Designed miniproteins, single chains, continued (2). Designs and how they scored, part 92

Each design is a single chain, and the fold is of that chain. pLDDT is the mean over its residues in the fold that is shown.

## One batch from the design tools (miniprotein)

Design m7190
Fold by ESMFold2-Fast:
Structure m7190 (fold): chain A 77 residues (1-77)
Amino acid sequence: MTLEQAEEIIKLAKERLKEKGTDTLTVEEIAELFSEVFNQGKPTEVHVKLLKKELGIEEDTVSLEEFEKRVREAALK
């Protein structure tokens, strides 16, 4: 993942949270955002598992601040 792709995912996450009226994202919502940016179909369980491992997320939900940090760290690896 490039830094430009990470920033696009973060931008979409902010728009999603604004539409939801919340400050947290589910792992399923995160997988959908990645699928949108990478032009992929519906995320599979394998995609969700790999995404949790890549971002170091163990919880079912993530705050925007933690999500931004994790996505940027993953882009720098």
Scores: mean pLDDT 74

Design m7191
Fold by ESMFold2-Fast:
Structure m7191 (fold): chain A 98 residues (1-98)
Amino acid sequence: AIEEARKSAIAATEEQIAKLEEERERLKELKERHPEAREILDEAIETLEELIELLKKQKAEIEAGKLIEELSEDVDKIRDLRERADELIQEAEQKIED
């Protein structure tokens, strides 16, 4: 049923937001310990914050009754932000390793 799909989408989005918020806090800790990676970590944190806000917006739209299929533009942007965040995190970790 549509309602079951909606509940599943909301639950999955909430879990994803929680994991990204945990990752954001990890990066903040790395920033304090590794000033050499500060610039890259700042960009990674900002990218994660934008991703979290888009996921919160998507969750709110699903809760408001918007069809999942109508979220395609936000889905593409969310994917691009995830890829950018992953790239920045890898760059920061490489810089920390020297």
Scores: mean pLDDT 82

Design m7192
Fold by ESMFold2-Fast:
Structure m7192 (fold): chain A 61 residues (1-61)
Amino acid sequence: SLAEKVKELQDKMEEEIRKIAGMPDASISEAMRSLTPEQLEKVREVVEKMFKEIDELIEKS
């Protein structure tokens, strides 16, 4: 379903954010609080990519 695909994209985004933070085993909130300004810029790119992929899924529906 569309909801399942969106959840998969969200899970991938969270995993990528944890990797950027260097905290693969941390909660997303812990990873987000640890970000440097440089890492925050990378996270912004990951979030933008996720929203673009969600828009593409909606367009295909």
Scores: mean pLDDT 80

Design m7193
Fold by ESMFold2-Fast:
Structure m7193 (fold): chain A 68 residues (1-68)
Amino acid sequence: MYEEKKKKALEAHVKLTGHPPSPELLKEMDEVQKLLEEYEEKDREKALEYAVKHLEIAVRATVAAREA
């Protein structure tokens, strides 16, 4: 489920950076979740894979921005 993957990604972010996720990151994750709701069931697996990849990229980008 997207919510579980989102929570796990946010927990990983906190452990890597030592800081809570930014409001920007949370907003982006919420937008991705809204997009998933519009997908048809036949495309749900691809939509979920896209969301997971997007969450991983967003977390990595936030970590990189924090270190820069």
Scores: mean pLDDT 66

Design m7194
Fold by ESMFold2-Fast:
Structure m7194 (fold): chain A 63 residues (1-63)
Amino acid sequence: EALKKLAAALAALGAVLLAVGRKLLEAGEKAGDKELVLKGIALILAGIGLILEAEILLKKAEE
C-alpha cells in the first residue's frame, strides 16, 4: 500500500507543477516573454514526468 500512497503524492505534485506551468506559459505568451514561456514549458514537463513516475509506481504495486 505504501507504493500507492507515494504514487498519489507524486501525481498530486505533478498536477500542481502542470497547473503552474500552464499559467506561466499563458502569462509569457500574453506578455511576449520568451523566458516565461520556456519556464512554463519546463514546469509542464516536470509535472508530466512526476505523473508518469506515479503511473509506473502504481502499476508496480498492482503487478
Scores: mean pLDDT 84

Design m7195
Fold by ESMFold2-Fast:
Structure m7195 (fold): chain A 62 residues (1-62)
Amino acid sequence: MEALIRRAVEVAREMMELSSQRLREGAARTMEERYPGLTADAAGDDALLTERIAEAIARSLA
């Protein structure tokens, strides 16, 4: 029983990782469609990505 529980936890962790990756890919595609190059410059940095989005919005409103 213990071995089965441990395996289930491992599978759940793997599925959570996969879900996170797919969500990030979806968000990156949406941002790339609206603001080309934004995600390319900020792909690994959420703070930088937020800054770039704010800049893009400000520029589009100016």
Scores: mean pLDDT 60

Design m7196
Fold by ESMFold2-Fast:
Structure m7196 (fold): chain A 90 residues (1-90)
Amino acid sequence: MAELLKQAIEDYLRAAEEAVKKGDEDKAKLAAEMALQGIKKLTELGALTPEQAQEFAKRLQEIAKLAREKGMEETAKILEEAVKEAEKAA
């Protein structure tokens, strides 16, 4: 169960990064929201190891930085909120 959710979050992070790179703010925001909800769920379940939490936080920070550079402030804020959620498990 939790492993499938971790895989889904990885797919959402990839989708968010690709959407940011392509300038598709609507898709980037949706993917970021999906990643945030997935990370919140993993944290609530206690299913995220500190190492996995740190890896997700790092990827989220990289995508958030790229989103800010592209002027996607709302997407960046959602990704930054997801970083804070992941850091609760680290």
Scores: mean pLDDT 85

Design m7197
Fold by ESMFold2-Fast:
Structure m7197 (fold): chain A 95 residues (1-95)
Amino acid sequence: MEEERRRELVERARELGRRYAELSKEAREKGLSAEEREKLLAPLVPEIEEILSSGEEATLAMLEVLLEEVSKIKGKEPTEENFERMRENAREAFA
């Protein structure tokens, strides 16, 4: 069913967002260089490209989770304005 595939894709996108944020937090906590951080995140790039190529819904799900997790790392809650701006930017990219 299309709905089942859609749900699996969105869940995969959210999990990818969480993993990216977690590795970014680890790199920050360990004081890794920009080069070391790029190497740590490099294995996720092909999966991110697949999500970006799949369409707007999965991309937004990944970005929303990433925004939430990054905001927690910085000690700030993301605002609804941050989410709306992100959604607008994504719509522009897929238009």
Scores: mean pLDDT 72

Design m7198
Fold by ESMFold2-Fast:
Structure m7198 (fold): chain A 88 residues (1-88)
Amino acid sequence: AKERGVKLGEEYLPEVEKASAAVQAGRALLMIGLEWHGKYTGDAAGKAAGEAGRAAYEELKKKYPELDPTVAAGAAGAAAAEVYNELK
């Protein structure tokens, strides 16, 4: 799940960079929401998706230190949502 999230985050990055600030923020909230869902509900798919999104965010910030945190989180949120949909 974490490796899948990192790959998906990189794949979504160009799309999220071209998106409006509102769309970037919405996708960033999706990363946080899935991380919280996994943590507080014990849902295995939610936990895996949250871990995938966090890994994607950290890897994007490591590769692109100057990248806007909202853009990085937006790409990570898109990755987390895809992982969640694959596992549920």
Scores: mean pLDDT 78

Design m7199
Fold by ESMFold2-Fast:
Structure m7199 (fold): chain A 96 residues (1-96)
Amino acid sequence: MSYKENSVEEVLEFVEGMIEKIKEELKNNPNDLSVKREALIRLKAILLVLEDLKKENSTERIDKLIEEVKKLIEELSKDISDLESATKKAEEALKE
């Protein structure tokens, strides 16, 4: 993608706002697997946008956002896996 410098800044502000909204939604729904899975999809989409921007606009701000999003994806993926494992153990303990 070819962006003018101003357009890149606007996209980065939009992305930062989306990340904050996702964090708030996760904070408000800490045990909702559906919300967590949806957040993971949104974060992965944001990561693709940031990596695409980095190809033509290598800045420290983009690099920091990529690192933040990757960390959130890793933490959220682990949280989803832990919740799915806990659900399976509960179902097995109830045996049906």
Scores: mean pLDDT 78

Design m7200
Fold by ESMFold2-Fast:
Structure m7200 (fold): chain A 73 residues (1-73)
Amino acid sequence: AVDKLVELGFSREQAEKIVSILPSDSDLVFKKDSVTAHLLYNPLSLDGLVSKLNSIPGVKAFGGPVSIIVSKS
């Protein structure tokens, strides 16, 4: 996961922080400029995960019903 995020244009520090925040059982779908984390369950604190991701400098995140989209800002 970390190496694929670095290939997507994130720094290794950003990639490691993203992976540490996302649930380890998430299905990650990589696109040209973003990653979508599909959650296997609907967490009670999805907004908390999105907020943590948005606290990383240069990272932008949006929550969906069962997914989080992460891109470089």
Scores: mean pLDDT 74

Design m7201
Fold by ESMFold2-Fast:
Structure m7201 (fold): chain A 65 residues (1-65)
Amino acid sequence: HLVDSDAQRGAAVLRLVVSGEEKAKKVTLHLTHKDLEEGQRAAETLKALLEKAGIEATTVVTQDK
């Protein structure tokens, strides 16, 4: 189910590294999360926000322990 602050929660939960080419407006997001499924949902929320801003985003989610 949806939560009211899914986008804000995604940003708060993850430690991310943003790298990309300014000219191409592309970024890669690396997310480490204890729950892989929850981490993927957070990453998808951030990706959707970036794409709405005209930035192409790739997400990589890894499980912590």
Scores: mean pLDDT 61

Design m7202
Fold by ESMFold2-Fast:
Parts: structure tokens; sequence; C-alpha cells
Structure m7202 (fold): chain A 68 residues (1-68)
């Protein structure tokens, strides 16, 4: 299983647990980050830290522009 820790602009916004693949963990993590900023115009950085069952981590970064 994969876990995703989600940060927006350096602040922890939530954790996704029980993802069956890295792709699922990233997708759910990005969606959680996007939901947290959907009503906040401007540029935001979403960071998704995916951890596998062996404790290995991979970090994904997405810069998002939310129009007014």
Amino acid sequence: MFTADVYVDGEFVGRVEGAKSMAEAVRKGVNLGLESIKDTPGTHRITVVVTDDDGRTRTFVLDVYVPA
C-alpha cells in the first residue's frame, strides 16, 4: 500500500492512506491539495510525499495557478 502526505505552500493539509498504487496515491494527493485551494486565487505549490510499505519516499511537486 501507498500513503501520500499532502502539503500546500509548505502547510500539511492531509494524508491519503491505503492507495493500491503510486499513481493512485499521487492522484488522490493532488486532488486533496487542489480541493484545499479551489477558492483561493493565485499561485500555489502542492507537494505530495508518497511512501511505500518499505518506507521509501518519492516527492511530487505541482505548481498551480487558480484564476480569480
Scores: mean pLDDT 87

Design m7203
Fold by ESMFold2-Fast:
Structure m7203 (fold): chain A 58 residues (1-58)
Amino acid sequence: MPVEVTIKVKIDESTEKEVVKTITDENYNKEAAETLEELSEAANEALEQLRKALEQRE
């Protein structure tokens, strides 16, 4: 069961982050759990970078 997830965070023209992850394995349940953990980590990192950029501006 192929599932594609794209997380795009954009605050203004100079502050944006994009994370794309695709789950395509037929062992969906196992791979999905592992992929979700990886996606969560990447998303948290992107949000942290955006937070630092905002703190510098605001």
Scores: mean pLDDT 63

Design m7204
Fold by ESMFold2-Fast:
Structure m7204 (fold): chain A 88 residues (1-88)
Amino acid sequence: SELERNQLLNTLLAGLLKYHAGLKSGDQELIEEGRRLLSEALGVPLAEIAKLRSVAELGELAAEYLREQGLEEEAEALEEFGRLLEEE
């Protein structure tokens, strides 16, 4: 449903934002919170998420998942969002 897709997108955005904010502030708890949100939303083990070192890489992983769900437009938007956060 649209509501379920919006909830998924909101969770992915929150995960990327918390991860980015944690990196910028040196807040390890916030980095771990962002990683946990992404791990849970994507069904990817936390250990695999932890191998990625940038918000752009996490955005690419999330976009790959969205493409698998047939959400190609949302995937492109999320990849762009991750790249824009990285440039900040």
Scores: mean pLDDT 86

Design m7205
Fold by ESMFold2-Fast:
Structure m7205 (fold): chain A 74 residues (1-74)
Amino acid sequence: SMMEEQRRRIEEVSREASRAGEVSGVISGEGAGYAAEAVMYDRLGLEEKKAEYTKKAKEADPSLTSVGTAAPAP
């Protein structure tokens, strides 16, 4: 089924993106979210949305990463 294949692809890519972010911690939460959305739209063939969220991910990732981190652990 096309919907099942598409869902599996989205899940696989989202899982890989989440794992990379979790392990390296290089992407802020917002940046990681936008990156995952961009990949999902890429898989759906929505080029306009993919470009939009890719741009948001880049803006969120460099900006948020440069200005600081989440609250420090105790």
Scores: mean pLDDT 59

Design m7206
Fold by ESMFold2-Fast:
Structure m7206 (fold): chain A 104 residues (1-104)
Amino acid sequence: SKKTEELFEELVKLIETIIKDNEAFEKALKEDPRLSEEAKAELAKGVAESQYRMLIGILNIIMPKLEPEQQKVAEKFKKIAEVGLEEGNEATRKEIEKLKKEFK
């Protein structure tokens, strides 16, 4: 349905924005000579995990309010966000690219 397609497009944009923001933050950390490499890694991980946890939280709040077909879409994006939380940005990018090929 059109609503399901719109939800899919919006969730794709959200995941891609999270990945982009995380990568931009990590790049900025690498350029800061005041931080140790260990501190840079911990900060990058903490910010990335916080963003994926926030998305999972949002999806959990909206999912019960969605129609069954939209709930299936939201559940797929929740699993992708869980990949981001466990495996990081590169694994998440691969999963979103795969999902985009299946749906487009």
Scores: mean pLDDT 87

Design m7207
Fold by ESMFold2-Fast:
Structure m7207 (fold): chain A 81 residues (1-81)
Amino acid sequence: SKELEELIKKALEHAGLGQKALQEKKYEEALEHYKKALEYLEKALPLAPEEDKAAIEKAIKDAKEVIKRLEEELERRRAAE
């Protein structure tokens, strides 16, 4: 569906912005972008045909792992101040 395609596109846009923020060491900005990417992926999942659900579920898992690592990095930086 067009709605599914737009949600996936927005998820990819935010993932790209998150990656750019990481390269610039803007960890809080990166975290917010990956959280938005996760939101769009979670909205996309119920709209996906069964054949595509596994790929979206993997993308959700990968996004959650990046978010966890970013939250851990920010906590380490806060503790080191």
Scores: mean pLDDT 89

Design m7208
Fold by ESMFold2-Fast:
Structure m7208 (fold): chain A 93 residues (1-93)
Amino acid sequence: MLEEIKEFLKSLLPKLKKPLSRKRVEHFLELAEKDPKATPLALFQAAGAILEDLGADEDTLKRLRELERTVLRGENVEEALEEVVTLIKALLA
């Protein structure tokens, strides 16, 4: 899963218009190489910036924050990370 998330986020870099979203993705990719256990928070920070860059509505951003809280509690981590990727993919259509 982590490698799939890395490849997906890397593929988004050319589509991102704002410097912040690109920097958050680059930080996630660097952290994934150095300390994979620290990546969940960096993923949510990158996803939030990506969703805002892509023009996500407030309900989508609220759902992302709900998933982040779930992961921070150690609950349904794998399913929550898969849903984060799905939220981003829905805006790329």
Scores: mean pLDDT 81

Design m7209
Fold by ESMFold2-Fast:
Structure m7209 (fold): chain A 60 residues (1-60)
Amino acid sequence: SSLYSLYKTLDLDGDGTISRAEARAALTALGLNPSDAQIDAIVAASSDPDAVVALLETLI
């Protein structure tokens, strides 16, 4: 639930896709320092909310 809410927050444009800038900004605002590889993985998975949530579980 909370991680799905975070996924919704990462999609700042509401278009169902997550940009690198959006992912980095949102995770940094939560006090996390994601690597470029972690951001790239989230962006690549952005069309699948379950995959994004699984990736976020490794960070939070």
Scores: mean pLDDT 71

Design m7210
Fold by ESMFold2-Fast:
Structure m7210 (fold): chain A 74 residues (1-74)
Amino acid sequence: SMKDIVIEKLKEIKKLIEEGKIEEALKLAQDFTRENPDLPDEVLATLKGAVVLALDGRLDEAIARIDEFIKKLE
């Protein structure tokens, strides 16, 4: 389902952030949103917010934002 695809992608992005691979996390998020233009607004907001936090060096907050949203979806 689309929900399962979103959860898997969020987990993949989270792993990249945890590994300090911020450029790879950003690219993955950008590619995912470009390939899925009909994603729910909450998914888009979560991806953008997490990426902005990660780029600002606020990695724990970026990870927490992703985790909270995954829990909401599961």
Scores: mean pLDDT 87

Design m7211
Fold by ESMFold2-Fast:
Structure m7211 (fold): chain A 69 residues (1-69)
Amino acid sequence: KEEELLELAVEKLKRALDLAAQNGIDTTGPLDRAIEEIKKAALEAGFSEEEAQRLILDAMVEVAKEYLA
């Protein structure tokens, strides 16, 4: 359950970062949208707001590890 949402969150964040990098104009818009979509999906899956925030942070850490390596 949590692992599937984490994978979804990582994929959404990667796509948002790719879109932000390609545009070069607004790097926050795609990321903010992805974060909101992840939060909504987590809440609908029965996560609390705190659990949804932790999921987003964990996904951001995973994405950062791949992009910084």
Scores: mean pLDDT 75

Design m7212
Fold by ESMFold2-Fast:
Structure m7212 (fold): chain A 74 residues (1-74)
Amino acid sequence: SPSYQQLLRQVSSAAEQLLKVMSPKEVAETVSTLLYSKGKEENNKELIELSKKIREMNKKDPVKAINYLFEKGS
């Protein structure tokens, strides 16, 4: 959906800025929490599923989690 893609672009842009001052693990934690909160607020299953995917990837490979977010936001 247009609103989903717009939010992902905004979150990806914010993640790029956060990576200048935070580790990939911390950025992925912050982003996944934000996406989950927005998904719950808007009853958006895509956001909730994306947040859970990023959280799980971040446990094993934070850089891969961040790259996955950037791929989804493009």
Scores: mean pLDDT 86

Design m7213
Fold by ESMFold2-Fast:
Structure m7213 (fold): chain A 81 residues (1-81)
Amino acid sequence: MLEEALEAAEEAIEALRKKDYYTASGLLVQAINLLKRSENPNEEAIKKLEEALDYLTKDRDIEKAIEKAEEAIELLKKALE
């Protein structure tokens, strides 16, 4: 599930860069839900993805959404060794 969450988060950033905000929001939600259902949820990565989703959906700050999603990806990569 952690590798699947990482993949979803990376795909979300690609969607954000393509201005496909609908797909990006869905992928961010998917990554968050995958992490929340893990036996050892990475709460810091979940928080960063939730912040990315809020910047996208509430503030419409795409640059900040990408920044927070990239921070989550770095945390998930560290958790994978």
Scores: mean pLDDT 85

Design m7214
Fold by ESMFold2-Fast:
Structure m7214 (fold): chain A 60 residues (1-60)
Amino acid sequence: DQAERERLLRTAGRLLVRQGVAPEAGEAALRQIGDFLGVPESVTERVVAEFRERAAARAA
């Protein structure tokens, strides 16, 4: 259950990177989605960090 919710959050992060969403907007969206899914803050912040790395790599 928690693993599935975490996977959904990571999938959302990947889609936001692919769509070229601005980093600030993407991070805010992921935090909102994590909260709605009941994902722990520590897990949500890890996913946000992963999104940040992927967005930076795509921009390079």
Scores: mean pLDDT 80

Design m7215
Fold by ESMFold2-Fast:
Structure m7215 (fold): chain A 57 residues (1-57)
Amino acid sequence: MKDKVKKKGKKKVKKLEDQASDAASSGDIDSARKLMDKAKEVKEKTKKKVKEILSKS
C-alpha cells in the first residue's frame, strides 16, 4: 500500500516539474513558479501519508 502512495505522489511531482520546465522554457515564469510550489505541496503530502502508513506498521 505505501509503495502505491509513494509512486502516485512521485508521478504527480514529476508531471508538475515537467510542466514547470515547459512554462519556464516558454517564458511564463509565474506559471512555472506556481507549478513548482504545487509540486512541493504534493511531495510534502505524499511524505506525510507514507509516514502515517509506516506509523501503523
Scores: mean pLDDT 78

Design m7216
Fold by ESMFold2-Fast:
Structure m7216 (fold): chain A 86 residues (1-86)
Amino acid sequence: VPQLLEELSRAVLEAMRAYAQGDEAAFEAARDRVLELAEELGRLLPSPALREAFEELRQAYEARDIEQFGVAAGRLEEVARQLLAA
């Protein structure tokens, strides 16, 4: 599970970097990876807080709102870190 969180953090950074560089293909691939990893975290760590954070990420993904996607991904990572620390 900690390895999955590290993979999620790397995918988020990759998506934001690709977006900043205008690499649409790399951005789409990394964004899809972030959503996939977030969903897997939700399956492994069943928590109301994590479910809410994932729903916010999914909404930002569907809305194509890159700023909200980054914010929601960061929140999901924070919630997951807190759950792993407990």
Scores: mean pLDDT 77

Design m7217
Fold by ESMFold2-Fast:
Structure m7217 (fold): chain A 68 residues (1-68)
Amino acid sequence: MSLEELEERARRAIAGARAVLDGSEVEQKVALAELKRFVKEHEKELKQTPLLPELKAVIKELEEKLAK
């Protein structure tokens, strides 16, 4: 995967996760699991981009929302 493809996938993942913040708990859990897996699989490449801190911020927001 190219760095540009990775950045595009990261941006789409962030947008999708933000879209489900007002969705169901099931949708939020699925989005959180997918984001965590994506970061785990691509962390080495993502840390070379400004998108890793944004991905971590969205993961934290989903975790905080689901903790209530």
Scores: mean pLDDT 80

Design m7218
Fold by ESMFold2-Fast:
Structure m7218 (fold): chain A 81 residues (1-81)
Amino acid sequence: SKEEALKKAKELIEKYLAGELSEEELAKQLQEIADTMSPEEAKEVFEELLRWARENKYPESVILLLGLMLGEARERLKELE
């Protein structure tokens, strides 16, 4: 579900910020989460994650990665039109 994807993604980002997860592994795990969802669901999830990360003033590395994931979801959604 979108709620489970959001929870898992937030946990991964928090592990990355704690130094428990590399940037490469974070990107890989976020992509794996995106691949379990429709492009529409992935777009909604990454839009919420970006809002959450900006509100919590997380580092630019997190913001840029989430923006990239959102961009990929948006492009996939366009291909289904």
Scores: mean pLDDT 84

Design m7219
Fold by ESMFold2-Fast:
Structure m7219 (fold): chain A 81 residues (1-81)
Amino acid sequence: APLSREENLARARAVAATLSFDQLRLWARYMARELEPVDPEFAARLLAEVDAATTREQVLAVFERGVARAYEIRERELAAK
């Protein structure tokens, strides 16, 4: 079964705690790219914010926004049917 938004965020934070700054940036970039087919403008903003990030906290904030947006899109799609 797909994870809830809260469960996915909790898992993301747990995994992020084990990653280096560079690995965390790569993960956040991957998340942003996954949004490109459904929200290219938002994905581009997330990529720019990850590239500008200088701390783990900044990268985590971008990642959490990406996860939240992915769930918003999914919830809207499910609500439409």
Scores: mean pLDDT 76

Design m7220
Fold by ESMFold2-Fast:
Structure m7220 (fold): chain A 88 residues (1-88)
Amino acid sequence: LEEEILELLEEFEKIVEENGAMTEEIRELIQKAKEAVKKKDFSEAKEYVSKAGKLAIDKLAEKDDHEALKKVREIGEKILKLLDEALS
């Protein structure tokens, strides 16, 4: 579970970078989410992922990049689902 979440966070980071939506704030939030997952602070990780996802979505919406927006939403939902499973 932890390894799956970390792998998805790396994929999320790559999608955001490849589509030109990466900012220092988003990068920091992703790193904090990874650290929280490693510490098993899944509720904190969920907060960081949600904020990073919102910022990335806002950036991609501004660029009218519907394909990248869909990818970010889909991977974000997968990550949040696994985090919710870890919290159950």
Scores: mean pLDDT 83

Design m7221
Fold by ESMFold2-Fast:
Structure m7221 (fold): chain A 72 residues (1-72)
Amino acid sequence: ACECLVVDLNDPEQRRELKRLLRSSRLVGVATESGETLVFDLNNEEDRKKLAELLSSNRVVAVCAGCEPPPV
């Protein structure tokens, strides 16, 4: 089962929980206010940069971690 959090980036407690989730997970999915869903690999430097940009551009995001995509 996916662990999902809805995070308000203006809330310091929510930011702390987001940081904890990101430390515990390599692969995260993020849903934006515009309804886009993006997957980031936190071991990939480009994906970390894209995630940081996404978090700067959105006030509220939904972040899911621990989701293994089903095998093809």
Scores: mean pLDDT 73

Design m7222
Fold by ESMFold2-Fast:
Structure m7222 (fold): chain A 96 residues (1-96)
Amino acid sequence: MEKLIKEFVEIALKATEEQIDKLEEIVEKIKDEAHREIELSLIILARQIYIEPPKDLEGVIKSTLEKLKELAKKHNLSEKEIEETVKKVIEKLKEL
């Protein structure tokens, strides 16, 4: 998980506002509430990174991991399902 979040943050640092906006539109159309909420939380993080790039990357990775663990518990999702969801967001953002 930590390696995936690090990859996500590195991609988000290079993302344009247009890419983030397009990804948000795609994610908002997800019918599954659990996956939509998780993917939207990552979009919110990407937007925050775009507005103000973090000085403490390790702190951002750690806080993101904690947030994803909370969302996993809320929606009764396995660690593997969260990892697969994060991978999907990374792939979507790379393709935009």
Scores: mean pLDDT 82

Design m7223
Fold by ESMFold2-Fast:
Structure m7223 (fold): chain A 62 residues (1-62)
Amino acid sequence: DPAATAAQGMELARQGRYEEAAALLASLGDAATPEQLMYAALLYHELGRPDAARAVLARLLA
């Protein structure tokens, strides 16, 4: 369930588990909303992973 997966990702982010949260939200692929992908990109940026953030954003812009 993409909605349940997104909810779990958001909860992981609240716990400071940013890498797990970003990976889980990014894993939604085409089932992710643009807002969920933007949030995953923001989390990767906070982790100091700009290449991963850019990869997630590229999925919105393709």
Scores: mean pLDDT 79

Design m7224
Fold by ESMFold2-Fast:
Structure m7224 (fold): chain A 74 residues (1-74)
Amino acid sequence: MLHEEIKRKTGELQELAGELLETKPEKREEILEILRKADEKLESLGDKLDDPKAQEEAIKILEEAIEELKSLLE
């Protein structure tokens, strides 16, 4: 279930970021920075994604990125 949640959250993040880049291009740098930070954190977990604790951390990283993107929507 956790890997499915990660895929779902990744999809949500990508959809939201794409929408924001189209509707709020003036926020482009902030959007890309949020995505870059999330990618960096997720890459650090790459070799551990079969571990439930690492999967939970990945979900947390994705949720934090989604919340930051939503804050840009205002």
Scores: mean pLDDT 78

Design m7225
Fold by ESMFold2-Fast:
Structure m7225 (fold): chain A 77 residues (1-77)
Amino acid sequence: SKVEKELEEQLKKLKELIKNSKNPVEAARGTVRMSEINLKYEMSKKLPPEEREKVLEELVKEAKEEIETLEKKIKEE
């Protein structure tokens, strides 16, 4: 679905931000949060299609929030 492709794109962006972070603590935090989102994504595959789409939309929101948090922390140094 388009939501799933959006989630994959956001996760790829988050992974690159983690990789390019100069702050090891923020990189570690981002890695943990990305792992939590990936776990929820895998678990969503067991849900009916309509419920899965709602979960994917929430995960896209969570991924975007983590990206914004990491970008702000990188700029605040």
Scores: mean pLDDT 82

